# Designed miniproteins, single chains, continued (3): the designs that were tried, part 87

Each design is a single chain, and the fold is of that chain. pLDDT is the mean over its residues in the fold that is shown.

## One batch from the design tools (miniprotein)

Design m11017
Fold by ESMFold2-Fast:
Structure m11017 (fold): chain A 89 residues (1-89)
Amino acid sequence: SEARELARQLLSEAARAAEEELGRNAEPADYAEAFARHLRELLVAAGVDPATAEALAEALRDGLIANPNSVAVHNAGLDAVAAALAAAA
């Protein structure tokens, strides 16, 4: 779906922005926080309400910290992010 493809793009962009901000040698927790901050901003810019964007970004940050498999975290978050984007459209 369009929302799922946009969700994938926003998740990838948040990850790229976090790496650009902190560099490739960032501590996992610092990376997760930067990723969540960028994702929240991107979701709000895409029309997701700020409370929903904050909750989703926080959940994905916590997932990254608990299991630092960023691919699995991105995939697990896709449905939730896509649903929020579809609701905002």
Scores: mean pLDDT 81

Design m11018
Fold by ESMFold2-Fast:
Structure m11018 (fold): chain A 118 residues (1-118)
Amino acid sequence: LSEIEKLVYARMAADGIVQGIEKNLPLEELLKLTADAIIDAYYFHKVDPELLLREVERQLERFIEKNKDNPEMVKKAEAALKVAREILEFLRDNPDYSLEEARKKAEEIVKKIYEEEK
């Protein structure tokens, strides 16, 4: 993939997460969607963790700023950002992890953050 194609996939992953918040998905479903979007961009579209994290942070931080008067949306966006950060930091530190191992780790991260934020 070209650097432009990787950027497009990073943006699509971030846009999907933002749309999940805008559709008012339940927190648990949103966090699962976030994990799936990150894992798919990394494994199927070969987006590097650094680029993916920058794009997700940029879009979610912008969403938080725009929606600061809506505490429920802010809470969901902050929780999704936390999931994305932990998964991407894990993938950066463990580049040889298989898709199956990464999905299991992502599920553990989602459960932990959901438990903290619900």
Scores: mean pLDDT 90

Design m11019
Fold by ESMFold2-Fast:
Structure m11019 (fold): chain A 95 residues (1-95)
Amino acid sequence: SLREKLEEIKKKIKESKDNSELSKLLKEMTKLIPDADEEGLKIALEAVEIALEKGGKETLPEVLEAAKAVLEHSEDLELILRAIGLILRAIGESL
């Protein structure tokens, strides 16, 4: 299922120690976001939050694109606000 694919990508992001791998995993995840339900979007956002904490500045463009995709496809106010907060944190790290 799509949710199982998102959980697998989240697990790989959590286990990754390489910025190049994180960027690739974030790009894969972002492609799945338009077809995800709210539970899938929550998994995706949790994965983006982990990537922001672990990744270097090189991963910020992919973090921003993934968070933006969650924001554009979610109708859940909690997820929308979390995505906005994540975007603001990523912008702060780019400075």
Scores: mean pLDDT 87

Design m11020
Fold by ESMFold2-Fast:
Structure m11020 (fold): chain A 79 residues (1-79)
Amino acid sequence: DGDSLYEQGVEAFKAGDFERAVELFEEALRTYEAQYGPNHPKTILALANLSKALEKLGRTDEAQRLLEEAKARAEAYNA
């Protein structure tokens, strides 16, 4: 499920396997969006951590776009 994918992504990130962390956070994000919708706290958390993993890979423009999207989704959830 999404929680298992997210936890595996966190472990990959801690191990320095940022490519694997990106894959796992992308899968967790898709799973959470399908189950809970785009603005759910779990979906936003997966998106924020995907951004962090992309930043570690030097994919700065992608990371910045996803961070801005996570912020916008959080604002929508709290509206």
Scores: mean pLDDT 88

Design m11021
Fold by ESMFold2-Fast:
Structure m11021 (fold): chain A 76 residues (1-76)
Amino acid sequence: MIEELIKEIEEKLERVEREIREAERRGASLQALVDLGVAELALAVALTILKKGKEVEKEEIERLIKLAEEALRRAR
């Protein structure tokens, strides 16, 4: 269901936003902040497409989620 996928991405985005705030608080490197920002942007784009688009290939959304997960891994 698209609604379940939207909820999953919203929850992931909230977690990334929390990780950004914690990274800022601990004085994380500029590279870590950039990678967290890439993850946030990828999830925000996926969420926007899902909420506005009816012709969304699930594979394209999965690629954006994977990009976010890879960026989060680099930030850690």
Scores: mean pLDDT 79

Design m11022
Fold by ESMFold2-Fast:
Structure m11022 (fold): chain A 87 residues (1-87)
Amino acid sequence: SVEELKEGIIKALEQLIAEETDPELKALLQETKERVEKAKTAEEIIEVLEETKRRVEQLFPGTAAQARVTTVLDAAIHEIKKETGVK
């Protein structure tokens, strides 16, 4: 369900926030978590995650943090698309 997907994504974001040392990236991830919590549809969740991925790629290019965050976000986007049939 969308609710179960949201729970999994929120837990993944909480893990990223806990492991992150950069305060700007922590703030971005916290904002992303809040936006996911407020999202009402699978499409809205995907849009939030794809926007966050783009922002991380722009603000933290070539960093280990970028690789870590984008890997988690890509996995989450893939699972939502698989569960909901959105492509």
Scores: mean pLDDT 85

Design m11023
Fold by ESMFold2-Fast:
Structure m11023 (fold): chain A 76 residues (1-76)
Amino acid sequence: SPEAERLMREIRELAEKAIQAIRDGDLASFEALLRQMEALLRQFAATASRAEIEAALPEIAELRQRIGDELLAYLA
């Protein structure tokens, strides 16, 4: 659906902003962006069809992994 596509686009944008916030050492902005991303993920799960969710799962997993890897790199 157009709504599910919009939500995924916004989730991608928030993930990239969150990664940049980590790189900039701005953990307060990172926390706020992460909360916004989790809210959009919940909205996507409520809005998207089963097929749209299944198609998005690998990308969502990759985005979560990239954020986690960036945090671990920052803390090292």
Scores: mean pLDDT 90

Design m11024
Fold by ESMFold2-Fast:
Structure m11024 (fold): chain A 74 residues (1-74)
Amino acid sequence: MTPEEALAEMRRLLAEVRAKYASGQLTLEDVDAAMARFEALVRAHWQDFTPEQRAEVVRLLEELVAIRNAVLAA
């Protein structure tokens, strides 16, 4: 997997979580599975990312964490 492929997968994970959250179908298990996959991709590829890609990864992670916190508060 290339850094660009890893970033595309991270975008896909957040898009799926967002879609489920918007429809009211998002479970904590769904979010935890997405976060585990996201974390694994960060650990594998962080050093290979450009500064622009790293900034995007941080933004994607911040939104994923915010959605997880919203699910926990519900």
Scores: mean pLDDT 85

Design m11025
Fold by ESMFold2-Fast:
Structure m11025 (fold): chain A 76 residues (1-76)
Amino acid sequence: AKSGIQYQFLPTLNGNLLLLAANPSDELQKELITLPEGYQFKSQLKGGGKVQQIGQKLLLELEPKQELWILLEKNA
């Protein structure tokens, strides 16, 4: 299946990453995203949708036009 989710990883001052994701489509979209090496899901900062970590991958489920902001933490 083709995904409609657009996403980007942004560095933060604390060495964590901010993941910004958006579904610009008119349909529910699911995307399995590979996390950068040494990073894990920490928290959902803003927006809606569902997030599930599966190993080094993150499953995102976004409603139509939904945005999601996630904090990723560097592993110790």
Scores: mean pLDDT 81

Design m11026
Fold by ESMFold2-Fast:
Structure m11026 (fold): chain A 62 residues (1-62)
Amino acid sequence: MPDALTANLLSAGGVAYAEQGNGEAAARLFEQAGLRIAGEEVLALGPDGANALASQASLAAA
């Protein structure tokens, strides 16, 4: 299980990949951070949605 720091770093990486349009890599990092989401869903949400997911993971790890 990731600690809060690891979850925050994984979520930040997920946002970076989502901003580049790499939903598959973003989804893998979000799953490691404790969120269940598919790459297609990350791409559909766009960068703003990916940032919201990262915030959710950070709150869940706190």
Scores: mean pLDDT 72

Design m11027
Fold by ESMFold2-Fast:
Structure m11027 (fold): chain A 81 residues (1-81)
Amino acid sequence: MSKTEVFEPEKVPVPEEYKPKIKELSKDYDEVLVMTFENDEIGLAVLELAEAVARASGYPTLVLRELSTLLIGVKKDDPGI
């Protein structure tokens, strides 16, 4: 099922190989919004739509396709997407 959670950049529950990309994503942001989707055709399509909406709204995004996960850099006072 899709889930939305907010973490400090260093506490995002992803493999260490993605930590440098998360640091770059969150360079000017306090937290990372983590959206996890089903790793199927529909889940990946919804992820791509969510990424497009976040980018159009001016948020920095990172897609981890192997984890079906969208990461969005957010400030502590930003509304959840």
Scores: mean pLDDT 75

Design m11028
Fold by ESMFold2-Fast:
Structure m11028 (fold): chain A 91 residues (1-91)
Amino acid sequence: SRIEEALERFKEAMIKAGVPEEVAEEWVRRIREAIEAGDKKKVEQLLTTLTTATAIIAAGEAFDGKISWEEANKLAKEVIEAGDEILEEVR
């Protein structure tokens, strides 16, 4: 279950970036549904969009002084890396 491990890392990074846990769980559920449907294009679209949304949320938290810019950058990289791993496994 490399996909499940990558989905869990993606979810954890979203939550640490400031995405509410229930929202992160719903977004991961939507990615999982697209994977199970074999819709590789939708998986890529979801991963790209949700990675971008997470980076924007992390930037907002950093501007508010809730996390450091170094932590925001680290979390953005973590969601990119987990997303790339998910995408590689579904190719």
Scores: mean pLDDT 86

Design m11029
Fold by ESMFold2-Fast:
Structure m11029 (fold): chain A 92 residues (1-92)
Amino acid sequence: SYEEFREEVVRETRERLEEIERRYPKKEEFKEAAVEFGREMIRRAVNRGLELGLPLEKVWGLVADIENLLEEALRERGYSEAEIEEALIRAM
């Protein structure tokens, strides 16, 4: 179902961001790794959502979920609002 796929995407995104934090404890290195991962995850979620025949609104919802998790991860690590906005744009 869409709900199961959404939960899978959210769970994988959280787990991978935690792994990236462990691998890149330095703030600047974390941001670059998180942006690259965010971009990959958005691409995967969009491609899979389209393959499953999800409405575009639901595909955009998955993108928003990934972006919200990336935003929260960056905010928790003390990035400025400007740095967070730039990172989210770069992840698109």
Scores: mean pLDDT 85

Design m11030
Fold by ESMFold2-Fast:
Structure m11030 (fold): chain A 85 residues (1-85)
Amino acid sequence: MKDEELAKKLEEFVAAELAALRAALAAGADPDAILARLAAMKEGLEWLKKQAEERGLEKVAEAAEKAIERIDAFEAEIRAAQAAA
């Protein structure tokens, strides 16, 4: 697959997964289970970013970095909600 196609698919996959996790949380899923899933996704994205950088896949590396930032923001949102509860 080409760099731009891989980056687009990664962005679509992450957006769908985050939407599903937000829906699960709204439906009463355990916030700690959601945080564990986000941590696992972030670990995979960190690995993918490193591999993309080593292969010169600039668009995939950028997409992975943005996905990590989105996960960090969602994790911070969940932790803030837990602290406020």
Scores: mean pLDDT 85

Design m11031
Fold by ESMFold2-Fast:
Structure m11031 (fold): chain A 87 residues (1-87)
Amino acid sequence: SETELSLRARRALAKAQAGHELSPFERKLAEYAALDEEIMSVLQKYSIATRKGMTPENIEKVIKEANLGPLVERLEALRAEIEKLLG
């Protein structure tokens, strides 16, 4: 599930930040979590600055205006690789 992926990815990122050795799979999870946090940070800052909620429509506009498209594409590519490794 998406929730399980998010939790596993955040755990891998926390492990990396604590200086622990990561497996190749955990490295992909940590990269996914770091990229997701970067995208969410930009979305949150924009939401605060504009006083608009993070609705799907508003998120789409922010992705386009802040040129987050390439980061979203990279996140989706990492997600596909992780799903393939999970079987």
Scores: mean pLDDT 80

Design m11032
Fold by ESMFold2-Fast:
Structure m11032 (fold): chain A 89 residues (1-89)
Amino acid sequence: MEIVEKIKKTIDELVEKAQKEGPVAGAAARYAGYNALADILGDEYKSVAEQAKKEFIELAKKATPEEVQKANRIYFETLEKIDEIIKKE
């Protein structure tokens, strides 16, 4: 339970930080975070992860190549930070 709340808080913090870099970056952080939660907790987060994925893809289609590259970097950084939390616990 505690680890799930810690991961959620980390996702919220990373999304807030990424949003300052733009909406595509924020969507990438949300997708990465909820995708990781879905992988750990399953069905309860799969729909939220799929919704975040669709939002990210739609924003990425309208974004510049530079914005997409930044979003991809943030996506992988978000996954790495969540993996660190899981590995530490």
Scores: mean pLDDT 81

Design m11033
Fold by ESMFold2-Fast:
Structure m11033 (fold): chain A 70 residues (1-70)
Amino acid sequence: KKLAKESRKAYEKGVEHRIQGDLVAAKEYFEKAKRLAESAIKEADENGYEGPIGVAGFVYRESKAELEKL
């Protein structure tokens, strides 16, 4: 729940910094978004939660792709 929301927020901040040309800050936010998304997915599996795992999966995939471009 909370981790999935925070992962999306971190991803959005990463995109904002990338648009501004701050690639160092963008990379840090994408790393944070990926980490939070991974934690959200793992936590959902461990606790049997059927929550916003689709958001976490999306954020994980997009953050990983962005980091590969940087």
Scores: mean pLDDT 76

Design m11034
Fold by ESMFold2-Fast:
Structure m11034 (fold): chain A 79 residues (1-79)
Amino acid sequence: SLAERRGRVLAVTLLEAPPERQRAIVDGFVDSLIAQGRPEEAIEVLRAAKRYVEEHATPDQREPLLALLDEAIARVRAV
């Protein structure tokens, strides 16, 4: 699906980004989709990114990125 492809792109971007930039990348993505009235799409993309991270990240990258993505999903659901 398009959400799976977008989630993969987001996950790859996060895995390649310096740790200090990862929150800003996720927050920018989430805030943009909320502003556009697309919270359900944001959740689908974040879930796809989470699946990619679970399968491909190293343990030291996986734990903080999964926490960041779970926080982002919870934030979108609260809107």
Scores: mean pLDDT 87

Design m11035
Fold by ESMFold2-Fast:
Structure m11035 (fold): chain A 85 residues (1-85)
Amino acid sequence: SKEELANKLKELGLYLEAGYVEGKISKELLKQQLEYYYENPLLREQLINDLQTAVENFQDNPDLANYCKGLIKCIETGNLEIPEL
């Protein structure tokens, strides 16, 4: 569920991504944060590591794992097309 995904993202410190899943944060605000992370290599690596942990935690839920993989790709490539849930 979206609530389960949001709670798992919060456990990883990914509060902005969780807020987007909950409908509290706009896609535009999420894109602005991902652009900031893309421009800052240390924050980018930290976020990628947290999202990779989420992918491992969601191995039994491929839709959620694929969503997190899509966010990793956005950050690594600078192509900020936010994946659909």
Scores: mean pLDDT 75

Design m11036
Fold by ESMFold2-Fast:
Structure m11036 (fold): chain A 106 residues (1-106)
Amino acid sequence: MAVDPRTRRAVEFYNRLLALLDDPNATAEQIAAETGLSPEVAQRLVELKETDPAAARQVIAGAALLISGAPPEVLRRMTPEQRDLAIEIAAELEGVSKEEIEARVA
């Protein structure tokens, strides 16, 4: 199946970040170093994983969908805080502003 390079990168990011979150010893600094996320965003993701691992996985899926350019139906089911985190992750990984990513979901 011919996969768009943007979609492939989104899937690779999704799988890598899920593997890191499934490691109970993964620190925010390790996640930031391995993914390119800021320490602040990585810390928020670790905190979400510890309180609600299902929500953390939804946030990662939402960020991957935003990176792939797909309409993010999953974001509509999130709390405002979870949605904000997904948007920040996508923005940092693409090197764009939060406002640019938010425009993709409007």
Scores: mean pLDDT 76

Design m11037
Fold by ESMFold2-Fast:
Structure m11037 (fold): chain A 98 residues (1-98)
Amino acid sequence: MRDQSQHLLRLSDALLRSAQRSRDRARSIRDDANRRTTQLLQQARLSTPDQGQRLVQQAQQFRDDADRVAQSLLDGARKLEQGSRNSRNRSQQLRDQL
């Protein structure tokens, strides 16, 4: 029983580290998307009105795609954080039964 409680605490910590990595990756994807969209919008300002409109649409599509990927990673992080909390609660329940 004590070994199982310790295992659940180690699992909780591992899940939190995985969640943090997913959050860091989501942030990196959004930062890269912001940089790329800024470049496209700067190019749009130097272009003809018709070409500029297309570049603005490309920037918007790129941002939307990046936000979907980042949101998926954040959803995964929340599930890992919930799993960590469940493992921690189960560890506590095992200790309380001793």
Scores: mean pLDDT 84

Design m11038
Fold by ESMFold2-Fast:
Structure m11038 (fold): chain A 100 residues (1-100)
Amino acid sequence: SNLEKEIKNLEDEIKRLEKRARLYQEVAHFARLLQDPEKREEAIARMNKLIEELSKEDPDLAEQFRKLWEEVLKDPEATARRLEKEYLRLQIERDVLKNK
């Protein structure tokens, strides 16, 4: 039925927003860790693991996150702030969909 298709589409979109938000939050955290010289190697290792796990499920998404990590390595502070802001935007978008 049309209603069942609409419900499924909304549930799938909510799941996509929640996944993207979680990933952005994790990468922002790794960018913050990267700013601490004592935690730099841990941040790199955790991000490489995240990209490896993503590459098994979604190679295109993994490539996006490799490029995002290149941005983090160039400017960790600015990239962390941007991702933290994007996380909040994705949460708002998710909440709007849940209230439809």
Scores: mean pLDDT 87

Design m11039
Fold by ESMFold2-Fast:
Structure m11039 (fold): chain A 83 residues (1-83)
Amino acid sequence: KEEKDKLRKEITEFSEKFEEEVEKIKAEALKRGVSEKDIEELIKKTKKEIQELREKYMAEDDLQKLLEEIQKLYDELLDELKK
């Protein structure tokens, strides 16, 4: 029980940190002349994929895999925004 609560907290904290990093990289991408619309669509797509993963792994009660998959999508979004 406590282990699952800890993982849920880590997922929440990671998502909050992700939003902060995305805002920083969004600002840098806008400064480079990347379209605001393209940035918003990439962020929206990643958030949708994270929500779908939450639904899948919460039903499977595998919070560790959920955290790992969220971290992977996070890294992929950050790499895409840096291009």
Scores: mean pLDDT 74

Design m11040
Fold by ESMFold2-Fast:
Structure m11040 (fold): chain A 81 residues (1-81)
Amino acid sequence: GEEELERFLEEAEELIKKAKSPDQAAALLLLLFSDRFSSLSREQAERVMEWMRRKAEELNVSEDMREMIEEFIEDVRRKLS
């Protein structure tokens, strides 16, 4: 169902609120996604990855963090294929 996706997004927004910097927020999101990935469907995982990319852009994360997010997304997509 949508429950795993909704739970992820709720936890993710709380992590963003508690983060001390944009890069910390992004790092915490990557850790949360790594932990929750196995409980998400392919469709849900793709939706989360697109949401994380948009959040990184909104938060104006560093270039290093942006590259880390893209590498993470590529690795996840490779595992889903």
Scores: mean pLDDT 81

Design m11041
Fold by ESMFold2-Fast:
Structure m11041 (fold): chain A 113 residues (1-113)
Amino acid sequence: MKKIIAALVFRGDPEKEDEVAERVAGAVEDTINALADSVKPDDEIELDIAVSGTPEVAERVGEAARKAAEKHKDKKITVNVRLIDDSDEAINAFIEEAKKKGKAYVRRVEIKV
């Protein structure tokens, strides 16, 4: 039994919520699928997602993450989505905390367009 902690941090343009939400959702789905393929049925995955943008983008990303996790019912996947400040300090602090918790897959993505 292993607990894998993954952290995803996304920056997006608040004026382009729909495009940002779709791009981030796709990246989250890809990450959940990759992590699920890498773990045994009794392993646990905790996925922490931080989005720099609007609350609406965070909600849409959260729904996509939940749907992706539901496809892997034999894996114990917990998804947490939060809105963070658009600052390097906030983003770096989130990444550092995730890395300190164990073997973390950490992805920082800047969404252009």
Scores: mean pLDDT 71

Design m11042
Fold by ESMFold2-Fast:
Formats: sequence, structure tokens, C-alpha cells
Structure m11042 (fold): chain A 57 residues (1-57)
Amino acid sequence: MIQQLQQQAQEYDEQFQQYGKLLSENKDNPQLAGKYAQQASQLQEQRDQLLQQIQQL
């Protein structure tokens, strides 16, 4: 169970990095930048929740 949560957290971290790259590449497009920033924020929150669950296991 812990291993699956760790893998999911890793996937969220990788997706967060991808959205960070997309945000950087599209910083001159405020609508896209806003979208990617929001998605990155959501992924960060989900990752943090998973990390807390892992720590309690």
C-alpha cells in the first residue's frame, strides 16, 4: 500500500514539473499561464495530502 502511494506522489511531482515547464513556455499567454498555475497548485495539494498519508502509515 505504501509503495502505491509513493508512486502516485511521484507521478504528481512529475506532472507538477511538466506544468511548471508549460507555464514557463506560455508565460506570455496569461489565460494559459493561469490555467497551468491552477493545475500545478491542485497537484501540489494532492501530493502533500498523499505524503501526509504515507507518513501516517
Scores: mean pLDDT 78

Design m11043
Fold by ESMFold2-Fast:
Structure m11043 (fold): chain A 76 residues (1-76)
Amino acid sequence: MEELIEEVKRILEEMERKGYLKEEEVEYLRELIKKAEETKDKNDLGDAITLLYLIAKEAGDEELAKRLEELAKKLE
């Protein structure tokens, strides 16, 4: 779980640097990740991964979207 949270944090930072994320999306994603760290609930982390996946798909970053899909599968 903790390793998956750290990878999601790295992806969030990468997507923010690439300009894929609005300020409101960054704030919301940080809250979802913080909730996942506090709860250790796979569903809370899954919500963050799903949102990041949709944003990566809209940005046309198919490789990043695939990485996020693989992370979601590891939560199962």
Scores: mean pLDDT 82

Design m11044
Fold by ESMFold2-Fast:
Structure m11044 (fold): chain A 100 residues (1-100)
Amino acid sequence: MKPSPLGKAILLVSEAHLKLVRGELTDEELKAIFDEVIKLLDEMSKQYPELKDLFDEAKALAERGKALVDAGAPRQEIIDVVSRLLETVLEAAKKIKELE
């Protein structure tokens, strides 16, 4: 089955985290991943308005990740933001499961 927008966001963030820890991800690729995740989270906030605050928090983390990349922040700070983003999108997935 085609993954949901949230499922796609989880896969993208998980892959980005793994590649970033391994030093296998360029700044351009990382920013492109953040842009795609923000778009997917915008779709999810329209589908699940009851979870809008959680999706807005996840979007803010992705925007912060882009800002840290642009500022040349230490790799660990970027990894920490991606980890928090992953935790937030996984929490959203758990909340959706509870609504079933």
Scores: mean pLDDT 84

Design m11045
Fold by ESMFold2-Fast:
Structure m11045 (fold): chain A 101 residues (1-101)
Amino acid sequence: MTMEEGERLALRLGLRTIALSGEILVMERMAEKLPLSPEEQALVARGQSLVAQAKALLQQIKQNGITEESVAQLEALITELDKLLDELTAAIKRKMAELSA
């Protein structure tokens, strides 16, 4: 991998992590206003954990350099965060609908 390729990939993964972290924070704030079930509260906690893991891995990449293994691990975490965000969005929408009925 060239230096320019590694820098571009690190920037792309970093920006994706920041964007998903922001979305999870918004969902967490919305969840605080709603009477969530224990299962729905577990989704919020899982989102927080995945964000922390992705940020820690991104810091390790900055310290130790980018590898194919670190890229694969970070992309897997980003994919899991994306799926969790869909689940949280659906849960919050359901709760809002219940409060409107």
Scores: mean pLDDT 78

Design m11046
Fold by ESMFold2-Fast:
Structure m11046 (fold): chain A 57 residues (1-57)
Amino acid sequence: MMVEIDDEAYEKLNEIADELGLPKIPRVMPEEEFEEEVHRLLEERAAKLSGEPVEWP
């Protein structure tokens, strides 16, 4: 079972992946994998944001 990701979702997911240094998500992927990838990306993004270094010395 494959799902085609909408343009908006595709751009947002790849923007997050790029921020995390992860490979780009394919536009067409299995429905179950899509759900898992979105969840994983959001969790990793949240963790990265909370670990941001202090600005300026």
Scores: mean pLDDT 69

Design m11047
Fold by ESMFold2-Fast:
Structure m11047 (fold): chain A 70 residues (1-70)
Amino acid sequence: LTPLQRAEAEAALHLAAATIAKKAGDLQAAIEHLDRAIEAFRRAAELGDPDAAARVAALEEERAELEAKL
């Protein structure tokens, strides 16, 4: 995998894990996986993914909504 493909794959895996955690009611685990996905998308943005910055912004909003429920 290229560095960009690796960053995108890492982000996708953590997004899947965050979704599973939310469905299980594990908000803390969901937030931790969102944090990992956000970092992976930030790396993707640095590597030239034009959509990654918008993905980061959306995930930061989702994270804040989950944190407000704690």
Scores: mean pLDDT 86

Design m11048
Fold by ESMFold2-Fast:
Structure m11048 (fold): chain A 63 residues (1-63)
Amino acid sequence: SEEERAKRLAAAKEYAEGVGAYLAKLLGGTFELKEVDEETLVVTARNGDLVVERTFDLSAALA
């Protein structure tokens, strides 16, 4: 259902934000979460020239 899909998406975003916060803490910097499309999230953590990026493919989780 749309409600169950929305709950899974919300849980996936919460997980991705947790990963971003952890990476930002390790770098001593900040992170951003970008929704590239309906099934792809990108977390970018940075401190100056140090950049770490993680891509989350949600297609299987949202099926």
Scores: mean pLDDT 83

Design m11049
Fold by ESMFold2-Fast:
Structure m11049 (fold): chain A 70 residues (1-70)
Amino acid sequence: MSNAELAELLERAIAAIEADPTPTVARTVLHELLKLDPDNPLLREAYAAATAGDVAAALRHLREALKQYS
């Protein structure tokens, strides 16, 4: 996967979670992202935060991941 494709998916993931900021939505979206980039530490940290119910932390980690691929 290219960095540009991952950046596009990260932008859409952030938008989806911001539209429905629940742990369930965040976890579902992040689970799909992790299938595409399973070794990304920021995506793993975001998924852990979403699993713990901390959607705000999950979004912060996703925004940091986006900066790496932009």
Scores: mean pLDDT 83

Design m11050
Fold by ESMFold2-Fast:
Structure m11050 (fold): chain A 77 residues (1-77)
Amino acid sequence: VSAARKAVEGLKAAREAGDEFNYEVWEALLLIHYAIAISNKDYDTAIEIYRLGLEAEPDNPVFREGLERAEKLKKEA
């Protein structure tokens, strides 16, 4: 999950810099990696991607809801 970790680092840096454009770009990259993991039924990777996202942005509802969804899918699999 090296690419997702770099995306989280980019998200943190953009947030600290107040760079709204780069923040949105890094958030979109995390969402793409999450969607790929879910489509491959790799729920452990999807959970890890959004757990890392929540470490950068604890109040982000996209990451919270996506994490809950991935955990539910893993439990039902």
Scores: mean pLDDT 76

